Designed miniproteins, single chains, continued (4). Designs and how they scored, part 47

Each design is a single chain, and the fold is of that chain. pLDDT is the mean over its residues in the fold that is shown.

## One batch from the design tools (miniprotein)

Design m13616
Fold by ESMFold2-Fast:
Structure m13616 (fold): chain A 77 residues (1-77)
Amino acid sequence: MYVQVSDGVTVTVTNGVGVVPVDPARAPPGTRVVVHLKDVKTGKVYTREGVVQADGTVTVTGLPDGTYQAVVLRPVP
């Protein structure tokens, strides 16, 4: 099962890299998460896994440059 740990957030991807903010109270640093990113121009959805960093962000890579709407999900037991 998954729980959403951030609301839809606008993320800019530059050189294939984007940084997605999360609420550290809902997904503390070290938490493994799944990020769904919808390209606002094409509507294509990409899924990336990541780990919440000490600054409350998740770095996603391997994406076309552009603007995305991102949703972050955490697995729960």
Scores: mean pLDDT 79

Design m13617
Fold by ESMFold2-Fast:
Structure m13617 (fold): chain A 92 residues (1-92)
Amino acid sequence: MLEPPPAELAEVEERQLRALYVRTEYPEEYERLLEEARRMAEAGTPTEEIARFVEERIDEILAEAGLSREEAVARGREIAEELLREQKAAEE
């Protein structure tokens, strides 16, 4: 596996946590976002442009909810910890 620099790894983790929060609290908005991203991909839009579009949309959803990026990361981390706890509890 390719190991990215620590700073880039932290940025990836924060992006995933923000996306997890949006997916959990605003599932319909997240689904619309994924559908739009898929249409962009089908139209031949570069992956980096689609990624930027997704990040901008997540930021807009969070702003409309009155949340900072830092708050969304913290909430996403709580959700990730709960999911991990549930997975461990399900393991026999």
Scores: mean pLDDT 75

Design m13618
Fold by ESMFold2-Fast:
Structure m13618 (fold): chain A 98 residues (1-98)
Amino acid sequence: NVEKAIKSIKEAIKYLEEALKVATGEARDNIQKALDYAKKALESAEKGDIETARENLLKASVYLRKALKASKDNPEVQELIEKAIKKLDEALTYLDKA
């Protein structure tokens, strides 16, 4: 269901924007890249381009794993990244059922 995927991507973007308010250095840089790819995935999903949306969600996930590793000294940032990852995984699952 593309509509449910779009909702999950929007929720992931919200968590990433919250993480950017408190993240610094390498963690912040990787969160910003993940946010950029999540926004591209949202635009593609809204246009019905499911394949491009999936590709951009996978790229966002790669940068979030890097951000998570860089944020080990900041539990608040780590929690927000983990919430964003869960929402991106939910979005990928909904796109597979589209």
Scores: mean pLDDT 89

Design m13619
Fold by ESMFold2-Fast:
Structure m13619 (fold): chain A 71 residues (1-71)
Amino acid sequence: MMEAEELRKRSEELREKAERTPDERARLLFLQAAVAYELAADSYEEGKYEVAKKLREVAEELEKQALEVLA
């Protein structure tokens, strides 16, 4: 299974979720998480696995913050 493909799919899902989110702060956090997942995917494709791991961790934290805003 290609890690980069999964990260890009996650980014796409978060962009769709952001479009459906009326809360401006949560929407921005979902969009930031989506960008971080895209950058992680690009880093995996370039063989920069350590950078990809850190970007994925940032994306996961941003997604968590968005969900906390909506709770």
Scores: mean pLDDT 83

Design m13620
Fold by ESMFold2-Fast:
Structure m13620 (fold): chain A 88 residues (1-88)
Amino acid sequence: SMSKEKLKIVEEYLKSLPEKVQYAFSLRVYKLLEENDFEALKAFLKALSEEKKMPEEVVKAILGLSREDLLKLFEEKIKEFEKLPPSE
């Protein structure tokens, strides 16, 4: 599906970044999504694209995904980096 293709584009981009950068990026995007600040999110992604730090295809993929899909994706990435073990 188109959503799966867009998710793959975003995941491949994240994997191309150093772990620390992936984590920082995921935290920033997640915060903007929680705050429902789509203007700031668009501006942030546009700035990265203009600085040639993010392909335009990745910007379009992120902006083309639902808020729910993006929150889930970046929440899972944040949990991965924070290495939250089970309580037992």
Scores: mean pLDDT 80

Design m13621
Fold by ESMFold2-Fast:
Structure m13621 (fold): chain A 70 residues (1-70)
Amino acid sequence: SSDLDQLLRQTSQQVGRLLLQGDFDQARQLVDDSHDRLLRLYPDQRDRIDQFRDSLYDGIDRRQQQRLLD
């Protein structure tokens, strides 16, 4: 689980960098790729990994919507 925590943190940081660059499509792709990899590595942690994906998608959606409304 500590290894999973490190991978979740790395993924979150990488998504954050893409969002700062305005690379929303790349951020979504990274979330999808990360989700697939994490489920293969930690199949017993599905609920946690799904919740993490959903939280990242929500963050991306809010950032992208804010940019369109500015």
Scores: mean pLDDT 86

Design m13622
Fold by ESMFold2-Fast:
Structure m13622 (fold): chain A 75 residues (1-75)
Amino acid sequence: SIIRPPKSFDEVLEAMRAMLAAADPALAAALEGTPDERLGLIQAVLGRLSPEMAAEVRAYLEEHHGAELAALRAA
């Protein structure tokens, strides 16, 4: 459905982890702990998407979760 509220940052990270776990479960499990590991999860998932989908996901994250991304980078 296209009529949904924006996902929480944690819901987005869970969706990304599920996607990565389907391809590389060991890497997905390793990227849960620290802020750097959470950024690594985002980067790993974006690297596995098409350029078009990666651009849409980046735009979504900056629009809806830019503050959370900045907090991860600052930690």
Scores: mean pLDDT 74

Design m13623
Fold by ESMFold2-Fast:
Structure m13623 (fold): chain A 89 residues (1-89)
Amino acid sequence: SPQQQLDQQVSQAVERAKALAKEAVATGDPKAIEAAMRLLFEVMALESERFLLQKTNAPVSVYQQQIQAELQALNDAIAETQAAINAAK
């Protein structure tokens, strides 16, 4: 289903975010560590919204719109964290 495909994209982005946050912390660079903290906050925001929408049995269109917006924010945080890691190297 479209929701299942979106949920797979979310799961992949969350796993990338966790790995990237670990790499950012490993650099020891303060800016990379700050980016990792923001990245983990975006993961928490996405998971919280996803939980709420599933619990309230939100319409498919609402679920798709809200989760796509959160996924975009997470992808932006991933890009920022990657840039901070690259600057620290």
Scores: mean pLDDT 87

Design m13624
Fold by ESMFold2-Fast:
Structure m13624 (fold): chain A 103 residues (1-103)
Amino acid sequence: SASEKLIQQLLDEADARIAAFRERLADVSQAQLDAIKAEAIALINAIIETVPGFSVSELPNFDDAQKRTVVRAIELTQIYAQITGNDGTEKAIQEVVAQMRAV
């Protein structure tokens, strides 16, 4: 469907940005890792709090800024998960998914 294609496009864009970031991962300090984690958590919370009707099915109806916020949150969460071995970020992803399905 059109919605499935849009979601796949946004995920593909996130994956491309992660790949670009990986070229610089050798230079990631603890302070940079903490900053990435904090930004990812803040963006996830912003989606939950400032887009209370958010769901995957409604994503095509979001404006471009809201769509970019979702892509950025996914990107940063995936980067953090890859750096830390997925510890702690899986629960954050599951919480976002649960919130999207509940609302």
Scores: mean pLDDT 57

Design m13625
Fold by ESMFold2-Fast:
Structure m13625 (fold): chain A 66 residues (1-66)
Amino acid sequence: MNPYKLALELSPELRKRVEELLEYMREIGVPEETVERMRNMLEGKAPFDVDLHNEFLKLLLEFEKL
């Protein structure tokens, strides 16, 4: 079960925020491979990964301060 997939399907605002965060990650130099891994997990194309989830939360917290 992937909680992000359901959340993104239910909230267009959350999906937009996630896309903004993924673009921010590219701008600050996060490797494209890591960005795609996060996108795949969030879209439900990859299983939930706790390490990737923790990295996502850290970046989201930093992004929310902008």
Scores: mean pLDDT 72

Design m13626
Fold by ESMFold2-Fast:
Structure m13626 (fold): chain A 62 residues (1-62)
Amino acid sequence: SLDSLLKEKEQRKKEFEKQVEEGVYELAFAVYSTVLYGKPNPPPEVVEKARELAEELMEKNK
């Protein structure tokens, strides 16, 4: 039905927006980890900085 299609479209939009936000976080983490330490598991301080950077980028890109 039309209502079913509309709900499915709405859910897909929300999932897409969530994936974009998660992608920005992952990208920031990957960049910070690779550039500063050259390894996948950096110290907690670097992880926190990457998270803060991702949050700022998300806010500015809004």
Scores: mean pLDDT 67

Design m13627
Fold by ESMFold2-Fast:
Structure m13627 (fold): chain A 61 residues (1-61)
Amino acid sequence: MSPAEQSVLAAARALAREAAAQPDANVEGLRTMIRSLADSAGLSEAQTEAILAEAEAILAE
């Protein structure tokens, strides 16, 4: 992974873990924020979808 990709993934995992700890978390807002971070970092759609899948896996726990 590139440093930018690793940074976005780390942020997405942290945000997803925080959201998973909140019963009324805004999951749609979380997805939007992750997409915004990935876009700002210049990540591809495939990289963005992989990061979203990791965040959703954390939320499903």
Scores: mean pLDDT 78

Design m13628
Fold by ESMFold2-Fast:
Structure m13628 (fold): chain A 88 residues (1-88)
Amino acid sequence: MINEENIKAQKELVLELMKKKVFDKKTIDGLYLLAQMEVKDEEVIEALIEAARAKPDNEKLREALRLFAKLNPENEKLKEALKELEAK
């Protein structure tokens, strides 16, 4: 079962890798998972935007960004990041 402790552990791991600028498949897969579970977390949102800007052609990051934007329609940063990605 998914629980808060597992989500927290995954978030901490992914954010630490993002801080070190590690945008490998494992980190991206972790961000995609967090997008489905921690859609209101500002730190996850900021990390996702940064990763998407670093790898604009990555489909998983684009999908995660769309999911976050759909679930956080009031978040202006997500709307701007999606607009930038779609313009390419």
Scores: mean pLDDT 71

Design m13629
Fold by ESMFold2-Fast:
Structure m13629 (fold): chain A 66 residues (1-66)
Amino acid sequence: SVEQEVNQEFLERLRAGQKVTAEDVFLELADRLGNEEARALVEESKTADPATRAELLRQAQDILFG
C-alpha cells in the first residue's frame, strides 16, 4: 500500500507534466519504510557517474522491492 500510494502520487505528477526521476520515487519509498540503507544508496546515486548510478539504484531497488 505504501508503494502503491507513492507510485500513484508520482504518476499524477508525471501526468501533470512535472519532472519525476527514479531517485525521487525510491527516496520517498525508503523514507516512508524507514530503510536507511536504501536511502543512502539513492542519495549516493545522485552524485555518481552514470554506470555507478545505475548499479546503486539497482541495489536500492532490490532492497525496496525484493
Scores: mean pLDDT 78

Design m13630
Fold by ESMFold2-Fast:
Structure m13630 (fold): chain A 66 residues (1-66)
Amino acid sequence: SAEEEAEIERIVREVLAELGASEAFFPFLTRQGKGKLAELLAQGLSREEALAEVRRALVAMVRALK
């Protein structure tokens, strides 16, 4: 949904800012975050649990890029 996409975009911006990573990664990380959210929701996780796991995955991805 548009609300879920907006929340993923917000998480990505927050993670990039917190870890001092380039905004050039924004489109890539947003795509990865949306895919991970869909996967976790399909596995039966709640929205809250899925968003927490997406944030964790995005942090790990950014750390791997630095």
Scores: mean pLDDT 84

Design m13631
Fold by ESMFold2-Fast:
Structure m13631 (fold): chain A 71 residues (1-71)
Amino acid sequence: MKEVEEIIREVLKKLEEGIEISEEELDKMLLERAGIDEEMKEAMRAGVSEEARERALEIQKAVQKVAEEVA
């Protein structure tokens, strides 16, 4: 949760500074810092496991929390 929140904050801050973050760069940050690889992303979209559903919920909560902080 905290790692995903940090990644989202960092991405938003860079975007505010006019720095474009590619989808590939974001994917790399998620993989290296939060352990979310392509397989986990696919599992989260499909809802195939409780772990994948928990990860998806964690990301949703992190996005919501960061959005509330920057409002």
Scores: mean pLDDT 71

Design m13632
Fold by ESMFold2-Fast:
Structure m13632 (fold): chain A 82 residues (1-82)
Amino acid sequence: TNEKVREFAIKLLEEARKIAPKLAEKAYEAAVKEIEKASAEEAAAITIAALKQLASRASEEDQKKFDELAKEAEAFAEEAKK
């Protein structure tokens, strides 16, 4: 369901904000805005891209946390395709 995919995508972005609030705030706002207009597949892709971008800019410790969230988003995207 598109609704569940968007909810999960937003939840992962909220987790990213908890990890690095100052870094994640603008990425969260931009990604949520795109997700509201996107299909379920696009919402998953937007979330994965945002999390990987945050990982590339974050501290080494936070990079691991963002990578874990990106893996969760990828796993959920694959599940949603079935």
Scores: mean pLDDT 76

Design m13633
Fold by ESMFold2-Fast:
Structure m13633 (fold): chain A 60 residues (1-60)
Amino acid sequence: MEAVKRRAERLAANVKVAIEDGVISDGLVEQAYAAVDELERLDPETGAALRKEIDAAVAA
């Protein structure tokens, strides 16, 4: 679980940084959501929180 959680957190952080820099790509967003989906399977509460953060960042 720790490796899955770390991957999801890292990718979510990368999405936020890419949005701030104006260089976001669909591939990065898809990778972040895929990692969050795996995390939600193991830890639904933490995964759902990260998904909400990515959704908020992408929607802004």
Scores: mean pLDDT 78

Design m13634
Fold by ESMFold2-Fast:
Structure m13634 (fold): chain A 58 residues (1-58)
Amino acid sequence: GEAEARELGRLGREIAAIPTASEEQLEEADRAGVRGLATGDAAGGIAEVRRIKEEAAA
């Protein structure tokens, strides 16, 4: 839904703002978000993007 799409957009901007984030991590996060929305598992997609953000920030 719109709320999940907005949350994914917010998380994507936060990952892009992490200086140590790799291009691969950015692509992985985008892929996870798109998959979540496309398959109806938006919560799973958001959880995976949050995991990638935590790895990028570590």
Scores: mean pLDDT 81

Design m13635
Fold by ESMFold2-Fast:
Structure m13635 (fold): chain A 67 residues (1-67)
Amino acid sequence: MEKRERAGMEAAILALEAGVPVDLASQLGKAISEGDREKARETLQAAREAGLPDEVVARLEKIIDEL
């Protein structure tokens, strides 16, 4: 729970800093915090298309895979 909540917040912040729309960044963080692996992966793909750097995508993929 604590680890997932922190990972979700970090993911949302990274997406926002990369210029991803706030709604999409929030959806990504929420999916990770809730442990919804499928939703998190779908949202991560959308965030990548919106401008999330490949290095950040790779980091978040590892976090999602651990869920």
Scores: mean pLDDT 79

Design m13636
Fold by ESMFold2-Fast:
Structure m13636 (fold): chain A 85 residues (1-85)
Amino acid sequence: MMSKIEQVDQITNNLKQAIDNNDTESALSYFDQLIDLKNEAKKNKDTETLKKTTEAILDLMDLAWEKNPELALQMSGKLLSSELS
């Protein structure tokens, strides 16, 4: 069994690699998974996973703006859409 914290680390590492490789499709897929974990943590009051996913999202957004601004805009759109759900 993989812990939620280990899942966040794995997804974060995969997303960093996708951003570095300009793999927009994979990056957006991993970002969706990270948002889903954040939303699940919020529902379950899992403050440790919520903090870790929030910090990862912010760091990955900064990396995306540095490496691929078009991807960063798409990621921002997904994040805003998740907050409206």
Scores: mean pLDDT 84

Design m13637
Fold by ESMFold2-Fast:
Structure m13637 (fold): chain A 89 residues (1-89)
Amino acid sequence: MEGSFSLSVRELRDPDTYLATVTVTASGEDTDVTLTLRATGEPEVTRVERLPAGPSTASLGLEVRRGSTVTGRATGPFGEQTLTWKTPV
């Protein structure tokens, strides 16, 4: 199975708030992926998504505050991927 995993962070309208998004794009057979986001001071958020056969994308978002460390994780037939990002202080 081909796949890509990314973690993106963008500033929201409130300058002290950011949106962290983990995205999995996969191509191949129908599969289940688990997306997880964790940030400083926030409980872990997990979502299980079914990706249909062919090119498919699943994403999970979490609002985080300035000074946070964000860890995104994806698990599926491609294995496990983890990315970490820190908001500005």
Scores: mean pLDDT 74

Design m13638
Fold by ESMFold2-Fast:
Structure m13638 (fold): chain A 87 residues (1-87)
Amino acid sequence: MKELEIEAISLFFRLMALAVEHPVSKEIMEEINKGIKAFNNEDYDSAIEYLKKALELAKKEGADPRIIETIERTIEVLEKLKELKEK
């Protein structure tokens, strides 16, 4: 669990760094920020939902492929954290 939490934190830092270098729409940033807040509250269900919305918007708007990949990887890690919480 702790290792997956560190991985999720690392992926959020990478996502924020990529968004600074390759600016995304306000709408995408709003959903990412909602996801970060939910994650900090250990609400993995809401964090996953917000990041999935960010992913849909990023794909529709043609965001940098590295941003899309990082959102997808973050969702995968959060889904693993959710499974461990349910045990």
Scores: mean pLDDT 84

Design m13639
Fold by ESMFold2-Fast:
Structure m13639 (fold): chain A 96 residues (1-96)
Amino acid sequence: SSSLERIKELIKEGKHEEAVELFLEELERAVVLLNVEELEELLELYKEIEPLLSEEERERIRKFLEEAIEQVRAIAKRLGLEERAEEMVKLIEEAL
């Protein structure tokens, strides 16, 4: 994803606020679309950039991920995609 490359570039440039905002936007998209592959790529990126983020930035992402678990389960229940929800929840829990 071109967005993943842009997030990495923003972090390298010291534009952490812009990088976190873009990361959360892409994460929301993956959650709403139940896109397992994109979520996995985003969480892998998070592991790479996490040591470079402030405690406040990490807390913002953690809160979003906790809310995303509930959102994924709610969306998947409506669509009958419970197995996909459990896969996504497992990925999020492993990143927390």
Scores: mean pLDDT 86

Design m13640
Fold by ESMFold2-Fast:
Structure m13640 (fold): chain A 98 residues (1-98)
Amino acid sequence: MKERILELLRRTIDNFLTDPDAAVEAWREARRLAVEMVFAGEDPQLLEDVVAEVAPLAEEKRANTKDEEIEAAQKAIRAKSEAVNAELQAEVEARLAA
């Protein structure tokens, strides 16, 4: 699971500027797998390790990209990202309730 989440986060970063739909789908799947890891009783440190590994790549991508391109990409995926977050939060709450 950790390796798959890492791969999906790398895919999100790679597609952020060129294919926002693919980036959002990869991020949605990564978050879904992270939720499954938590419910499976996996060590939370595994998720922190994944975030630590991808953070420098995201920062490097941002530093080497024009501000205008970053702004356009952020606007394109903001609403989709919020919808994914709301859906996963509802799924987590439903699983905890039943």
Scores: mean pLDDT 72

Design m13641
Fold by ESMFold2-Fast:
Structure m13641 (fold): chain A 81 residues (1-81)
Amino acid sequence: MSEIEKLEEEIKKLAEELVELAKQPNPDLERMQEIIKRISELLDKLLELDPNATSVENFVKQVVHLVLSKDIEAAEKLIKE
């Protein structure tokens, strides 16, 4: 698996974890913030290696935006990609 593929997989897994945490009745807000920060760091690294990784960038930005907007149902639908 290429470095790019590993980064994309890790970013998608973190997005899935973020949605699952947001679905909980008592979401761990500190953990959610840590995941969002980690996603941003991995996206920066991915874009350095592949400036055309726009689909993954758009996907994860939408998931984060929907979670922060409390639209968890729409975020969960995006995770099914």
Scores: mean pLDDT 81

Design m13642
Fold by ESMFold2-Fast:
Structure m13642 (fold): chain A 94 residues (1-94)
Amino acid sequence: MEEKKEELKKKIEEAIKKLKEELKKKGEEFDEKEYEEELLAMARRAAARLPEVREQMERAREEALAEGDEKLLEAVEEHEAGLELVEERLAAEE
């Protein structure tokens, strides 16, 4: 599971780099600080719904295991890792 968190961190970093490059090509400037503040605000709003989201993910995991849906199981694990990253980021800001 820690490997999934590291993998997501790398994907996020790559996505940000690609976004910066695409915006630069369009003549737009990427404000990393503004983007980070907006992500934190979204994360705080999402945190209020975490119990509901975790319940939905638990149901999805059970369904994936019952049906042998490896793709859905992988998606659930990725979402769980994402929630942990959000919680760590919010804790670091407090």
Scores: mean pLDDT 69

Design m13643
Fold by ESMFold2-Fast:
Structure m13643 (fold): chain A 68 residues (1-68)
Amino acid sequence: MKKLKVTAIDEEKVEVEFPAPGVLVFPDGTRKEVSGKVVLDKLEALEAKVIIDGEELDINEVAEVIVK
């Protein structure tokens, strides 16, 4: 199982680092192809799912929050 590195940028934004190319699925059904580091709204990140290597994961379940 792959872990996603999530870093808080500010109170409304997080940076998510994807170890491999994947697809984000937002709660409104919008899909976005992602690779590397992507900045997301915190609320979108909490509710979004990610598909990596054919596995669908909740970002909130696989995120490791790293704060500087």
Scores: mean pLDDT 71

Design m13644
Fold by ESMFold2-Fast:
Structure m13644 (fold): chain A 54 residues (1-54)
Amino acid sequence: MDSKLEAAKKLIELTREDKPSVSWIANSVGMSPGTLSRNFKKKYGVSPKEYLEM
């Protein structure tokens, strides 16, 4: 689970300018969007959507 969250974070950092959807990030790392959003927020204090908007 942690390695997938780290992959999602790195993917967001690499693709942030392209404004990908949370669903695309989640599918790219093999997670549902809901699972990604909950676990990402728990680990990093922000949702993947919030992190994309930073």
Scores: mean pLDDT 80

Design m13645
Fold by ESMFold2-Fast:
Structure m13645 (fold): chain A 60 residues (1-60)
Amino acid sequence: MTVEDILNSMTKEEIEKKIKEYEELQKRFAAGNPFTEEDRKKFLETQPAVVYKIKKEKEK
């Protein structure tokens, strides 16, 4: 499945989980904590869901 297919099939709960994970990562390195390669991969994986959902909700 493509990213678009996954996002279209995801529930609001699943998308919100990705958004919360993204926010936790933001808080972590904003506080000066080390940004690891694993953190970067998770951050990139959450980006499409976060951006896509925010854009959709903003437009309404």
Scores: mean pLDDT 67

Design m13646
Fold by ESMFold2-Fast:
Structure m13646 (fold): chain A 66 residues (1-66)
Amino acid sequence: SSLEEKREEVALRLAVGLAEDGVPGREALRLARKIAEALSEEELTYLVENPEDFRARYAELRRRFV
């Protein structure tokens, strides 16, 4: 698997969370990709492998990057 594939998966999940929080769809995806690009490979791998923890991690990432 590529690092780019992991970034895109995490970005799409982040974009859904941001859109649910009222960020417009295009802006949500743009911001989500920016956040995913700032994450380490280890953080991206964790988020892909632990989707059940994503909601808690999303709240943390939003505080760090937004």
Scores: mean pLDDT 80

Design m13647
Fold by ESMFold2-Fast:
Structure m13647 (fold): chain A 79 residues (1-79)
Amino acid sequence: YNTVSKLVDEIEKIEGVIGVGLSSKTDTSQVLEVDIDKKYYEKSKKELEEIAKKYGATIEEVESDDPNIKKFLVTQPIK
């Protein structure tokens, strides 16, 4: 089964997540772009970190052009 699909499904269940998209993909990893509503930042970031750890993924907060949106890159190894 596709572990990537499960990761996306769990991220989409986080309160405050307003978007999940594929940012890049290589033979060994993929990077998801996750947009979180600033109002839910603390709670949603904690839940995202817990999910990422469960799937062996790393997270990085990146600059967002919208001050009301917090943007994260989630990098999942796929072998």
Scores: mean pLDDT 78

Design m13648
Fold by ESMFold2-Fast:
Structure m13648 (fold): chain A 64 residues (1-64)
Amino acid sequence: AERLAEEGIIFFKAGAFDTALALLRQAARLDPEVALAAVERILKDESLSPEQRARLEALRAEIS
């Protein structure tokens, strides 16, 4: 779970947003708490577009 969440963060920072979301969803199925923490870390990024932020907030709600 931790490795998938870390890979999700790395892919997000690299601009591979769809791949990052897929990895975070996989992490959430193994450990929702670890995935939620990773999503919240990405949501603190001030450079997120409104669309990227909305999709991450939807994922956070889905996990919670």
Scores: mean pLDDT 77

Design m13649
Fold by ESMFold2-Fast:
Structure m13649 (fold): chain A 87 residues (1-87)
Amino acid sequence: SSMLVKVEMSIGSNIVSTASLKISYRKEGNEKKAKEYDKVFDKLLEIEKTLKEDPSKVEGKLNELLKETKDDLIKNGINNTIEILRA
């Protein structure tokens, strides 16, 4: 459906942004922050797989990730995906 395509694109955008940020933090010598982004990246990949296998579980997993994340950029990306799911 059109909505599922938009959700897939939104999750993909969050994966790319998270990958870019972890590389940037490593270049700055901030290995602690880079490792936090590694964990977010892995969870987003699991959510992308969930969208293909059981789309009904995606919102729950996004809300779990949102509760675990204190980073405003990641929170904004996740909230955008949730709003697309609710449209």
Scores: mean pLDDT 85

Design m13650
Fold by ESMFold2-Fast:
Order: structure tokens, then sequence, then C-alpha cells
Structure m13650 (fold): chain A 82 residues (1-82)
């Protein structure tokens, strides 16, 4: 579905942003992204959206670079379209 496409694209952007934050935060973000992608694979779009929104929120609180902030903002726009 179109929603699944937006969630997959958002997950990719959040994964790239995770590379730009401290390792401990990155680990937690990647765990949330993996849970979201697992839920999406099971057809649970609403659960996938919730996990990816949690990942974006954690990244937003810990991102200091402009590159990370731009990736997070792009992911959040895709999550709003889902």
Amino acid sequence: TEKAKYLLEAAGLLREAAKLVPEEVSKQVLELINKGLQALGEGNVDEALRYLQEAAELLRKNATSEEAKKLIAQAEELLKKA
C-alpha cells in the first residue's frame, strides 16, 4: 500500500539519522525501527507507525547536527502521510 511505502522510506531515513547520534541512542533507535519494520511485515501498519514515531522522537531529542535534524524532519513528513 502507499502507507507501507511511506513507512519504509521513513525507516530508511531514521536509520541514516541513527548513524549521527551517540551509540547508546543509536542502538535504541535501531531497535524501535526493527520493531516497526517487523510490525509492517506482519501487516500491522498502525503499530509500525507508532514504533517509527517513537524512533523519530528519540532521535529528535538527541540530534545536534543539521544533517541529522534534516533527515528526522524528512522522516516525520513521510510518517504524517502514512
Scores: mean pLDDT 88

Design m13651
Fold by ESMFold2-Fast:
Structure m13651 (fold): chain A 64 residues (1-64)
Amino acid sequence: SAVERLLARHYLTPEQVAHLREALRAARAGDAEAAARHLSKAGMPPQRTAEGALRAAEAALSLL
């Protein structure tokens, strides 16, 4: 997956990390569209639900 590819590189740009944090914030607020947009800007596949976006953002950030 795109998440696994980003994590396997062991380096995210500061811009990608900022977008992951914004995706996490949006997902926690229940804003699925904002979360999906920020995941895409971080180079990750967008999720259709806020819960999916939350899970993806948490998994990516937990390995930093």
Scores: mean pLDDT 76

Design m13652
Fold by ESMFold2-Fast:
Parts: C-alpha cells; sequence; structure tokens
Structure m13652 (fold): chain A 61 residues (1-61)
C-alpha cells in the first residue's frame, strides 16, 4: 500500500486507542514533529505530513 494509506491506517489505530480528541491531537502533533526531525525522504515526509495535517485540522474544527 502507499505511504498515505499506511499513515491513514496508523491514524485509524490511534483514533481507536485514544478516544480523547485533545490527547489524539497532542499525539498527532508529536508524530508530525518526529517525522519533520527524522524523515530524510522529502516525498515520504510531504505525504505523511499532509495526512497528519488533515487529521489535526479535523480535530481542531
Amino acid sequence: SSIAESTRQLLDSLRASIPDPQRLLAVVEALRAWFRRHETDEEILATVLAVLDEEAARIRA
């Protein structure tokens, strides 16, 4: 599967494990920061961050 699909599956698992939206948002922000610091592949990073940004925006709405 694509990296976007894998990232969405990770978010589905996190959503199932963390019912508190504010705690889920904190985990998504931490994951975003981790990928920004450690992912050296620009295409993978851009794809992962786009999926994480969509989830963060949804929680904030």
Scores: mean pLDDT 85

